Designed miniproteins, single chains. Designs and how they scored, part 59

Each design is a single chain, and the fold is of that chain. pLDDT is the mean over its residues in the fold that is shown.

## One batch from the design tools (miniprotein)

Design m2158
Fold by ESMFold2-Fast:
Structure m2158 (fold): chain A 113 residues (1-113)
Amino acid sequence: MSEKQEEAIERLRELLEEEEDELKRRALELLLEIAERSEDERVVEAALELAELLLEEEDEALLFAVVRVLEGAAEEEDEERQLEALELLIEALKEEDEEKQGELLREAAALVS
């Protein structure tokens, strides 16, 4: 594991220890698990970016949908599919159009189901 990957994992642990929201904590736990098991630096970087976006999210339904996708991603053995799912979730959290956001969430879920 690179020093950059170790720093990202340490940051994920810090975010998890400071979080009090149950859905955000569950998402952070799953992202930490994904990052700790990955040999791909891109997966670790995507997990950290997604974690930082999730801390700013206030929509409980969106948070719940993200957690469900992350549960699938944490069990995914194909790191490329895992990365694609994380990248789709990042795009979904940045998306302001509810229809497009829903499409991105469905695509991410399909990759890890």
Scores: mean pLDDT 84

Design m2159
Fold by ESMFold2-Fast:
Structure m2159 (fold): chain A 76 residues (1-76)
Amino acid sequence: DGLLEGLERAEEDVERLKKAVEEGKVSLEDALAGLERGLKSLEPLLKDADPRVRAKAEELKRRLEELKEEIKKKME
């Protein structure tokens, strides 16, 4: 199941990115660009026929949007 495996890997990547932002190991601009690309990549998965893929993609979208807003507040 390539889509579910990809989404699990993406969840790990989000966790690593959040830690890197918190520890100042990545620029806020680069983190935002990565999150925007991630959100765009989730669009087709939100419409997937598999409800498990859809649910996982919606959870990831929520997490990416939350982190994006947190970073935007720091960039003010």
Scores: mean pLDDT 80

Design m2160
Fold by ESMFold2-Fast:
Structure m2160 (fold): chain A 73 residues (1-73)
Amino acid sequence: MSDEELARELVERAKSPDVEEQRRALEEAERLFREGRLEVAAEAFRALSKSPDEEIAGRAALWLGVVETLLRR
């Protein structure tokens, strides 16, 4: 699976009404971040930061800040 395909899947999972599916997308995005796949992780965290679940949204927003800092030149 390409980074582009993976980002698409994770964004779709992040939009799921199922909180458990959103949590799995968050865990997958965190794994991608640890693998250095920062652009894919950023897209996933950005989508997850819009979650109605405060834990998922807050955790995703924190990771998004870290990823965006690392992506700056």
Scores: mean pLDDT 81

Design m2161
Fold by ESMFold2-Fast:
Structure m2161 (fold): chain A 60 residues (1-60)
Amino acid sequence: SKKEILKEGLLELAKRLKAEGYSDEEVIKKVKETARKFGKMLNLSEEEIEEIIKEVEKEL
């Protein structure tokens, strides 16, 4: 699904940013910004985007 693709992409982004030395706070900020931008492009609702962000944060 579009939601699953976005979630997987955000998890890979978080993993990459952590490897580059970003703090957990900075990683979360970048994940949220990316989720909102790409979620909107995928025609996901604000509620669906926030749900995906919460799921990603649980795995960080």
Scores: mean pLDDT 85

Design m2162
Fold by ESMFold2-Fast:
Structure m2162 (fold): chain A 67 residues (1-67)
Amino acid sequence: MTEEERKLVEAARKLYEKKGFNVSLEDIAKEAGVSLETIKKHFGSKEELLGKVEEYRAEELRRQAAA
């Protein structure tokens, strides 16, 4: 992931934990400090972005377990 994608995934994860499935792309854009167009260009849909959030969390846990 790029640093921008990383920042978007972190913002999405934080808001998803707070608001659940009702989180909007606009909420994520505002939290990350980017435009909605930027999010749509990188992820296409909210479902794709949330998929990246889950992948990122799984990777973090795997790295911790491997240490």
Scores: mean pLDDT 74

Design m2163
Fold by ESMFold2-Fast:
Structure m2163 (fold): chain A 70 residues (1-70)
Amino acid sequence: EKEEIEKRIEEYVAAVARAAGLPPEEQERLRKILRKLAETGEISPEEREWLLEVVRRAVEARVAAGEAAG
């Protein structure tokens, strides 16, 4: 379902943004990239590289935050 895909993208964007501290502008960029990927299966090499970097930063930030929190 279109709404199901959109919700999954939004949930993922929110999680990544929270973990990596992404501003709303970068959240919108991430959403656009993920939506394009979900709909067409294709994104530009530049977008793919940025996406991978953002996701990696989010994972690292989440691990660090988890340890700092307790």
Scores: mean pLDDT 74

Design m2164
Fold by ESMFold2-Fast:
Structure m2164 (fold): chain A 68 residues (1-68)
Amino acid sequence: VEEGERGDPAYVEPLIEKLKDKDPEVRTEAALALGRIGDPRAVEPLKEALSDPDVNVRLAAQAALERI
């Protein structure tokens, strides 16, 4: 069946762009959403987010990578 949770590229790519948003809250939410989807396309962008200056973004990226 077609489920959004499978990490469709059209769904994942906008979230990957949100990881580069100027707002750290938006980046945190994007990282958490990518972790829930579990798409391996997010692995490299999330690894970059581990170096983010905001601690909440780094924690969200680490948690997301553990789910992928």
Scores: mean pLDDT 76

Design m2165
Fold by ESMFold2-Fast:
Structure m2165 (fold): chain A 63 residues (1-63)
Amino acid sequence: LLEEADRLVAEAEEAEAAGDYERAAELYRRALELYRKAKAPVSTIVAMELRYIGAEFNARLAA
């Protein structure tokens, strides 16, 4: 679960670098769900929530 979540975060960062904020938001959302399921530390969960919100906000600005 953690390895899969980490992979999704890496893919989300690549999507952000490419300007694909909609894809980045979806990938961060999936990673967040996996971190919650794996009972990751609260700090990790909060960090992913903030990244998801930021990517989603940027996706809406790009629309």
Scores: mean pLDDT 81

Design m2166
Fold by ESMFold2-Fast:
Structure m2166 (fold): chain A 97 residues (1-97)
Amino acid sequence: SHELLLRAIAILLRAIGIIFDLELLLKKEKDEEVKKKLEEILKKAKEIYEKMVELFKKLLKEENEEEQEKILEEMEKLLEEMEKLLEEAKKLVEESK
């Protein structure tokens, strides 16, 4: 449905925002050990984002609404994993001060 497509676009936009926030945390960090951990978190977030893009491409080609909903649910789970990575990154930065 049109609504499912708009929800998928919103998920991708939020995921891009998380990557931006992670890159900003990494740029501001001065502790080399924390910086290395932030680089690993950013790498994982980018890999999850690549999976989201592939799911979005599948969603655009899918004609069955039940399968479209399953793809969207999988994208929502991947976004939740990215949100957890961002919270972990924020905690690492706060605990290093």
Scores: mean pLDDT 89

Design m2167
Fold by ESMFold2-Fast:
Structure m2167 (fold): chain A 61 residues (1-61)
Amino acid sequence: KEVEELIEKLKDPDEEVRLEAARKLGEIGDPRAKPALADAAVNDPSPEVRKAAAEALANIA
């Protein structure tokens, strides 16, 4: 499933892959991604990925 694959990509060693995964999860809006996005928004080493994860989390109804 796309959502589960994107959640896995949030832990990819490539920053660009994590950034795209965070944005895609926000676009899809599936609440299954909330715990992973919340973790990424706080703990990801990249400030760009943290911002994208926080924005994605805010977009999930």
Scores: mean pLDDT 81

Design m2168
Fold by ESMFold2-Fast:
Structure m2168 (fold): chain A 75 residues (1-75)
Amino acid sequence: SKKIEEAKAAIKTGEEKFKAGDYQSAIDSYETAAVLDPSLRAEAYENIAKAYEKLGDLKKAEEYRELSKREREKK
């Protein structure tokens, strides 16, 4: 599916931005992946939480970790 391919590309872009220290752009890319492919939401939300930790936003990091956990539990 085109959407699944675009979602995987968005995860990869997010990982590249994260490695470059561009945590806000990484979050934006991971959010795009979560919208395009719901099966990637748990992974995307966990990566968003890590990016918020790097930004020092511990409250948002906690919130996104809980969202990731809930997506994993929906199996």
Scores: mean pLDDT 87

Design m2169
Fold by ESMFold2-Fast:
Structure m2169 (fold): chain A 70 residues (1-70)
Amino acid sequence: DESKKLREQALQYIEEARKALEAGDFKAAVEHLQKARELTRRLKSLGDDASAAELEKEIQEVLEELAEAM
């Protein structure tokens, strides 16, 4: 199932972004979030809007934490 693989990969990038943020590596955090956002767009293209919406919410939460830390 392609949508399941994309969702799992996007969640992994979000987790790596959180780890990078905790380590103070803001550049790596942004790069991981960009990768997660690309996979979220692919999920929308496959019609998995519900998974894409959940991932977008998590990406936005990490971006807000990143902005507050900078």
Scores: mean pLDDT 84

Design m2170
Fold by ESMFold2-Fast:
Structure m2170 (fold): chain A 111 residues (1-111)
Amino acid sequence: SKYYEEGKKLYKEYLETGDRSLLEESVKKYEEAIKENPNYAEAWNNLGIALIDLGRHEEGLEYLKKAIELDPNYGEAWEELGKLYEAQGKLEKAKEYFEKAEKLFKEKGIK
């Protein structure tokens, strides 16, 4: 998706500059990507991360859960959910999600 790639570029520029306007624009691009393809697990994941960075914690959690619902093998979404549960003090749940992410990353060979 053109919108997904634009969203990724804006999010990367936000990470380099700290410019929150780029973060807000990346959210809009990921929302457009999801409108084009509601089954785009990577777009749901990246939107969830961007919303967490904006302080929109509960929306980010819901969208990361949507990403793993669409693609249970998307290790990055499991890892991000683990970080959220750890931040909430839910350490046993965080450990479970991190272990799932680690297993998925190990099954994904580096080419």
Scores: mean pLDDT 85

Design m2171
Fold by ESMFold2-Fast:
Structure m2171 (fold): chain A 60 residues (1-60)
Amino acid sequence: MAVSPEKARQAALNSARHEGLSDKKAQEIADKVEEKAKKKPLTPQELAGLISKEIDKAKA
């Protein structure tokens, strides 16, 4: 089942904050993830991969 944009945003925010990113970076990642979820249905696996990729980019 596809994840809603709202749930995708919440998952991204929680993951980014748990990884120790600033609120600003967490919001930026959440905005990107929500935008992608609005454009294309994401499965839970696709969502997890997208969040991981965006967090890795923010840490680098």
Scores: mean pLDDT 81

Design m2172
Fold by ESMFold2-Fast:
Structure m2172 (fold): chain A 73 residues (1-73)
Amino acid sequence: MSEEEKAKELIERNKALADQLEKADPEVGAYFRKQMEEAEKKYKDIVEKGKASEKALRDALQRWHDRNVAAMA
């Protein structure tokens, strides 16, 4: 699996988690969804500008995911 595919997989997993959280607690779910939208926008900006390698893009997105999960705890 390529780094780009891993990044897309992380985005999809985060969206699924946001959907589950929103059903259980709409406020927490909405906050997590907004964080995921910000991470996705940042990923798109990096891709468009070609500022980083595929590995760096995936690592940045993974750190965003880990940070958001930690913030929800």
Scores: mean pLDDT 71

Design m2173
Fold by ESMFold2-Fast:
Structure m2173 (fold): chain A 61 residues (1-61)
Amino acid sequence: SDEEIIETLTSLAQSTYPQIPREEARKIAEEVLKEAKEKNWSTKEFLNRFLARIQEKYNEV
């Protein structure tokens, strides 16, 4: 389900960057999942886009 995907990505983001607020990681996961469905992205592309957005925002913290 979409909820399971969002929870998995949220947990992955927090494991990689513990400083990320859960609500922020969840919001990014929801936004990327919505865009992936609209643009018909592969699972690999979707995951890469999600990780890129997290890294861009939090790599300089």
Scores: mean pLDDT 77

Design m2174
Fold by ESMFold2-Fast:
Structure m2174 (fold): chain A 55 residues (1-55)
Amino acid sequence: MPSFEESVRELVRELLKSHSPELVRAAVEALGRQEGWSPEQLALALAITEEEIAA
């Protein structure tokens, strides 16, 4: 199975094909709340989101 980091990166890349960066950030935050991610997991997911937006 892909790591948490790779799963988040793949999700963010897919979402960025059809959605604005602002909407993708909101979606990642909403997913983290829905899935009960730890603060560390949410921080990592948001960091990955910003890396992919900048790429």
Scores: mean pLDDT 83

Design m2175
Fold by ESMFold2-Fast:
Structure m2175 (fold): chain A 70 residues (1-70)
Amino acid sequence: MLEEEVELSLLQMKIAVAKLAKDAAGVAEAARELAEAALRAGDLETARAAVEAAREAGDEATAAELEARL
């Protein structure tokens, strides 16, 4: 449980760093990793946030794929 929470926090930070760097591809990739980790943990709220981050980065295909897994 705690280890999964740490993983989700690190992935959220990875998204934030990519956003600051204006790296849209990095945001989309980190969002995919976050969504997969959140789904494994049963955290649907974090998984939905990851879908939105991918969509904001302009990767609608990744966002749609992740949303279909919710």
Scores: mean pLDDT 78

Design m2176
Fold by ESMFold2-Fast:
Structure m2176 (fold): chain A 61 residues (1-61)
Amino acid sequence: ATLKARIALVLAGSDKPLTPEEILERLGLPDSQLPEVRRTMEELKAEGLIVEEDGGYRLVR
């Protein structure tokens, strides 16, 4: 699966908005991958698939 799909699945399984740092933790990725997670989340946001809420991000309902 792509990083985009993995991030979307993590967000779909969360009852709360998640920060890029929390998504990195849940995916089991090292801190060195945080910029890639952030870039992928900005792409998802630009595509209208996620939205900012309560200091994090969630899937658009």
Scores: mean pLDDT 83

Design m2177
Fold by ESMFold2-Fast:
Parts: structure tokens; sequence; C-alpha cells
Structure m2177 (fold): chain A 63 residues (1-63)
């Protein structure tokens, strides 16, 4: 979860999405307050966001 959040922050910043990067930073900061179930939900959601951001960056590099 932590590594996925850090990756999402980096990708969001590269795309200029400050709102998203701030949201992921807040989630990372409050991670110790989350239950194991909440962490799993966050991990699944963030993994999808990372995949989407990586696809956008790959498209920008290719074209």
Amino acid sequence: VEDELRRAIELARQLGDEAASKTYEALLKHLPELTDEEKRIVSEHVRRDVERYEARLAAQKAA
C-alpha cells in the first residue's frame, strides 16, 4: 500500500494533477490509522489509478 501510494503521488505530479497528489499524500500520512480492510481497499483503488496514470504517461512518450 505505502509503495503504491508513493508511486501514485509521483505519477499524479508528473501529470500535473495536484489534487490527486495531495489526496494520495493525505492517505499515506493517515495510513497507520487505517484498518487492514481499509488498507486493502485503498491498495486496490490506488493500483488501478497507477495503471491508468502509467498508461497516460506511456501514451505521451510514444506520441
Scores: mean pLDDT 78

Design m2178
Fold by ESMFold2-Fast:
Structure m2178 (fold): chain A 71 residues (1-71)
Amino acid sequence: SEFQRELAHAIGHTIAGIGAYLEGKKDEAIKHFDLSIEELKRAAELDPSRQAEYDRWIKKLEEMKKEIEKE
């Protein structure tokens, strides 16, 4: 389903973003987190029953982006 595809992409970009950050590739990490956030927002619209879980993931990704941008 579209929902499952968006969720899988969101997870993939979150993992890729963390990997990029661990390698010191801050700009690439931020780009991956942005893509993950976009896909999580779409997943939340397609599956409102899990919106609170997606909102928590989005918040954590936004917190990580802000922390990276301060470095």
Scores: mean pLDDT 84

Design m2179
Fold by ESMFold2-Fast:
Structure m2179 (fold): chain A 98 residues (1-98)
Amino acid sequence: EKRRAALLAGSGAGLAEIAAGAALSHPEAAEAAAKGAETAARAAREAAEAGAGAEEAARRAEEYAKEAEKAAKEGDAEKAAEYAREAGRAADEAAAAG
């Protein structure tokens, strides 16, 4: 159902925001930001499966999650946090479209 997909996408976006905040406060937490972005991307994909209109937003969330993972591997906590926020926004868009 659309409501369930929207709740899952919203949860993923919330985790991405929390992870982004942690990375900015502690540079060693860049991996947490990447994990938050991955969770947001997964929630966005589930929203897209419930509603076709969310497909583009889900793809963008996945792209941002990959960028966050790369930034975390490079030790760039600020960059990882930025991409995690973008993944969260895309997940919110997927929830709204689903």
Scores: mean pLDDT 73

Design m2180
Fold by ESMFold2-Fast:
Structure m2180 (fold): chain A 86 residues (1-86)
Amino acid sequence: GKLEEAKKLIEEAEKIVKEGTTGEDARKAAELAKKAVELAREALRSGEAPLTEAIGAIIGAIGVRIEAALKAEKLGDAEAVEVGRA
């Protein structure tokens, strides 16, 4: 379901933020985290999962987006910073 897809994207994005060393990595992580936020929000709206789990996924994805954007800013990748913003 959408929540499980969001969780997988969050895990992949977190791994890329942790292991990545380039602006391209930061941009990819930010894009994956952005998609995870959208999927988790849809899961919340559809009642697919418990409220707490869906909210947890949204918060987690937002956290990864912020981390990816901060890393991209230090590496000079403006596109990843933009994707990480609201």
Scores: mean pLDDT 76

Design m2181
Fold by ESMFold2-Fast:
Structure m2181 (fold): chain A 80 residues (1-80)
Amino acid sequence: MLPDPVEVRALLLRGTGAALYRAGHPEEAVRTLLRAADLAEAAGDRELALESLEEAARVAEEAGDEESAREARERAERLR
């Protein structure tokens, strides 16, 4: 079975977001994790989308980005 190219890209973006956060780039990490969630939703991977949104919310809260944290939480709630 060939993996969905959109799902593969979502997985790569999720990993990139985690790496950006670890490297001290929380603003870039939030944008990348939200992008990963968008692609995961498009691929029908609800679990990856939820994980990406939950990570984005945590990173955004730590960075003081209240708007992105709220967006990520609201999107995660819709997928539960």
Scores: mean pLDDT 82

Design m2182
Fold by ESMFold2-Fast:
Structure m2182 (fold): chain A 61 residues (1-61)
Amino acid sequence: SVEELARRLLETLDVPADRRDAVLRRILETARVFRKAFRYPEITEGHLRLAKTVVEYDLLG
């Protein structure tokens, strides 16, 4: 599922346990923005991977 893939991508980030839920939500929210911007009917793996990259750069450096 989309959430399962997002959780798997989250595991590639060095995120403290207490922040994991917030970062997961941020990845999903960012993926939803890309899905809408690119006019896809649903979130794809590509949207999730792009969202992960953006979140990694923005929040973790």
Scores: mean pLDDT 81

Design m2183
Fold by ESMFold2-Fast:
Structure m2183 (fold): chain A 86 residues (1-86)
Amino acid sequence: SDLERAEKLLEEAKRVLEEARRALEEGASLNEAIGLALRAIGLAFEAELIIKTSKDEEARKKAEEAKRIAEEALRLAMEAIRKAAA
């Protein structure tokens, strides 16, 4: 179902976001951290688009989760860019 597809995309987005966080914290590659964060944003956005047409409570909660993941990933990308620019 669309909800199941969105859930899998959100799970992947969370994993990629955690990888981005690790790369940023370890300082091994700021470019890798930026790329991973941007990928997490894309996955969260894809999930939101899939569930955006649904009217049920579960889909609404998944859309809210997608927005939170995208916001966190954007903050990580901005921090990584700031560190790379320094």
Scores: mean pLDDT 81

Design m2184
Fold by ESMFold2-Fast:
Formats: structure tokens, C-alpha cells, sequence
Structure m2184 (fold): chain A 71 residues (1-71)
């Protein structure tokens, strides 16, 4: 359904953002990924606001919710 497709797309975007947050201490690996490169600025903003660990935890929670709704 269209709703499931929207939740799958949200899950895809959240997964990329979570990977960017996790790779914040390895900028070469983050920049080498076409999937991660576009979300690096958003990941940096989240880390600046919350810290890396809190940003990752929040994104993991949101990703799990989006995946559940996409099922």
C-alpha cells in the first residue's frame, strides 16, 4: 500500500542518518558512502544537539518504529 511505501522510505532515510551518526568518528568512511554523504550535515546537527550516543539511540528508536509500520 502507499502508506507502507511511505514508512519504508522513512525507514531507509533513518537508517542512512543512523549510519552517518555512527560513522561521525570516521569521516573518510562516511564520505566514501553515497548513501551516507547526503545526510552527513543532518547527522552533525543531531550530534551537536544531543551528543553521538543520544542521537544514535533516538534514531534507533525511530527506525524500529518506522520498520514496524512498514511491515
Amino acid sequence: SAEAELWREQARLLAGLLRAVRLADDPDAALASEEIRPVIPAAREMIDALGKEEAAALLEQRLAGARAKAA
Scores: mean pLDDT 81

Design m2185
Fold by ESMFold2-Fast:
Structure m2185 (fold): chain A 82 residues (1-82)
Amino acid sequence: LDAIADALRAALVAAGVPEAEAEELAALVREFGAAVAAGDRAAAEATLARLEALAKEVMAKLTDEQRLAAAGAVVDAVRAIL
């Protein structure tokens, strides 16, 4: 998931998300992927909860245009896998 996390970070920064928050979100994606690969369901669920909480906090600080740009960036990052 490193490529996805890196793409997500870059896309979020481009959409106006502060670099520190974009890197924190990318780090949580990497932690989630590592937990899933290790079969650690508890760690995966905990990381997902942290990711959701931070995403909500970040989105609340953005304009409607920045939120749409960030959502598009996430969709594009997911499409890069699928």
Scores: mean pLDDT 75

Design m2186
Fold by ESMFold2-Fast:
Structure m2186 (fold): chain A 66 residues (1-66)
Amino acid sequence: SAKLSLEELLRIALSYGKQLGLSEEEAREIAKKSTTASELAELVAKKVGLDLSAEELERYLVRQQL
C-alpha cells in the first residue's frame, strides 16, 4: 500500500474510530503509529477487537472519495 500523510491517517482514524467506538485520543495515537491504510486497519482492529481488513478500509476510502 502507498504511504499516507499523517493528516490523511488522522482523518481515516477519526472517522472510523467514531464509528467503532474509539475515543478521539485513541484514534490519534493509532494514526501516529501508522504509515499505510493496512497498518492503520490492523491497529484499529486490535484496539476494538474487530477483524477489520485493509481491503475493507480501502473499499470505504474509494466509496468516500466518490
Scores: mean pLDDT 69

Design m2187
Fold by ESMFold2-Fast:
Formats: structure tokens, C-alpha cells, sequence
Structure m2187 (fold): chain A 58 residues (1-58)
């Protein structure tokens, strides 16, 4: 029941992965995110890119 998986990346090697799933029992969307980053700045850049890709995919 995974609807969407997107990744955001920074030039410094940060990766943010976002999973969006439909929860049939609750009747709603649910999401989770994982972050691997060498710095807070890189994590922020990758997170913004992942957010943009989620919005474009929905």
C-alpha cells in the first residue's frame, strides 16, 4: 500500500527519503521520513528538495 517514495539529495551527500502510504483502517494518508546527512545544513537542503518532489508527485 505504498503510494509514493521520493528522495531529496544535497550536493554534500545528504539523502532524505519520504514514504507516503494509504492507511485503509484510518481512511487517511500516513507518511514517514528517513534522513542521512553529514551536517544540519546538508540535511535541510535535502529535506527541501524531498518536500518539493512530494508536492510535484501528488
Amino acid sequence: DLLLRVEGRSKEGAVVTVDIRWDEEAGRLSGSAGIEAPSLEAATEASLEASRRVRESL
Scores: mean pLDDT 78

Design m2188
Fold by ESMFold2-Fast:
Structure m2188 (fold): chain A 75 residues (1-75)
Amino acid sequence: SEAEERRREELEIEILAGIVHIAAAVLITTARKLPPPDEELVKRARELAREAEEARRRRDKERLERLLEEAMELL
C-alpha cells in the first residue's frame, strides 16, 4: 500500500540523514587532526551536515543520497 511505502521512505530518510551526520562528524574530526588541520574540509563537512538536516526536514531522499555520496567521496 501507499501508506506502507511512505513509512519505508520515512525510515530511509531518517537513516540516510543519520549516516550523513556521522560521516560529517568523522570528516570534521579527521580534518582537524591532520598536520596541518584541513580547515576547508571542516567547512565542507559542516555544510554537508547542515544540508542533510534541511533535506531531512523536506523529506528529500534523493538529496540525502547525493549528500551521502559526497561525504563518502571526501572520506
Scores: mean pLDDT 87

Design m2189
Fold by ESMFold2-Fast:
Structure m2189 (fold): chain A 63 residues (1-63)
Amino acid sequence: DVVEELLKKYTEKIKNAKSQEEIDKIMKEAGDELARLVKEGKITPKQAVEIGKKLYEEAKKVF
């Protein structure tokens, strides 16, 4: 499942980040990949929004 793989990939990166600057870079990378996958038709815009929200909540827990 692409959605589960994306959540696992970016959640692990967020948890292992050492600074807010690293979190910001990870969130940008995630946003860029989600936008590409929507354009390629591999996920829906709704799925991209839900993944983004979940990653944002994980990012808020670190700092």
Scores: mean pLDDT 83

Design m2191
Fold by ESMFold2-Fast:
Structure m2191 (fold): chain A 92 residues (1-92)
Amino acid sequence: SMLEEKKKEIEEFVKKLTKELEEILKKLEEELKKAKSEEEKKKIKEEAIEEVQKLIGKFAEKFKDIEDEELIKYIEELVKKAEEIAKKIVEL
C-alpha cells in the first residue's frame, strides 16, 4: 500500500540522519586530533554542535505530524543519540 511505502521512506530518512550524526562525531574526533590550538578546538566543537542542531531541525520539520508509535520510537532513539553526541562534544 502507499501507506507502507511512506513508512519505509520515513524509516530510511531516520536511518540516514542517525548515520549522519555518527559521521559528525567521527569527523569531530579526527579534527580535534589535528587541531593546533585551543582556539581551533573550540571552533571545531562549535561547528559540530551547529551541524547537530541543523539535523535536529530537519528532523523536527519532517516528523512534526507523525502519530505512528513505531516511527515515534525511531524519533526518540535519534533524539537520545543527538543529546549523547552534544554531551560528548561539551566534555571533550
Scores: mean pLDDT 74

Design m2192
Fold by ESMFold2-Fast:
Structure m2192 (fold): chain A 74 residues (1-74)
Amino acid sequence: NEGEELYKKGELEEAIKAYEEEIKKDPNNAKAWTNLGKVLKDLGKLEEAKRAYLKALELDPNNQEAIDGLRSIP
């Protein structure tokens, strides 16, 4: 999707906007919340990243990427 393509290009702020638009269309998309957490973590926005990962886990408690992402933040 567009957010993932932007993230891979290193366009982190644009990737955040794309994932936020994806979440706006489907707020129950745990994968979009997980991907938002990854981009926020890469930007050093650790508190925001934690919240995004926690939201992903609220929607999908067995989401391994979100579990690993949250664990990777001190």
Scores: mean pLDDT 85

Design m2193
Fold by ESMFold2-Fast:
Structure m2193 (fold): chain A 80 residues (1-80)
Amino acid sequence: SEDDELIDRYVQELLKAKTDEEFREVVRSLLEELKARGYSRDEILTVVARIVKRLSEKLTQEELDRFLQVVGEEVAEFLA
């Protein structure tokens, strides 16, 4: 599906990010793209959850913990 292609793209970009600032920029770009596509809050959360699941299979525990902190903060701010 188009969502699968979008998820694959953002997973690849997140895996390339080296700093917390770069992670935040990629997450923010994801959220803004989903909003621009007309995704509802629940649909955005579903896509984010799918990305988190994909990353959990590829990242170390330390890298995943850092990503979860950043994504949690950005998602909370975006959905406020």
Scores: mean pLDDT 83

Design m2194
Fold by ESMFold2-Fast:
Structure m2194 (fold): chain A 74 residues (1-74)
Amino acid sequence: MEELKKKIEEKIEELKKLGEESKDPRLRTYIFGMVDLIKKELEEAKTEEELKKILKGVEQLLSEVRAQMEAEKA
């Protein structure tokens, strides 16, 4: 469980950096809102299965945010 929590925390930090680097205030607000939501889910997670689900969600969100940022550059 501790190992999964650390991985999720690392992914949250990656999301925060993308939020800081985002030039679109709407995307920035969305990213920080999602970070807050993920932190709440992480705090309430009781099983390794729940932690794995959170990790998958964060990975998916990172991919979507990166794609959105690239689309907004174009």
Scores: mean pLDDT 79

Design m2195
Fold by ESMFold2-Fast:
Structure m2195 (fold): chain A 64 residues (1-64)
Amino acid sequence: MEKEIEELKKQIKEASKKLDAGIDPGEQSKKLSELGAKLKALYDEKFGEMKAGDGFPVAGGYKS
């Protein structure tokens, strides 16, 4: 999971660099949005496991 997060970060950095260079801005913008969504999903999955001990992995409420 951490390796996938690192890989997505590299792809986001590369796409952002291409966007700044003016290379296919529409396509790079879409890729950045998609990669960002995937990165967030991986973070939510990883932090969901970490926050299991705290009792709320996503939109979970406070203790009753």
Scores: mean pLDDT 68

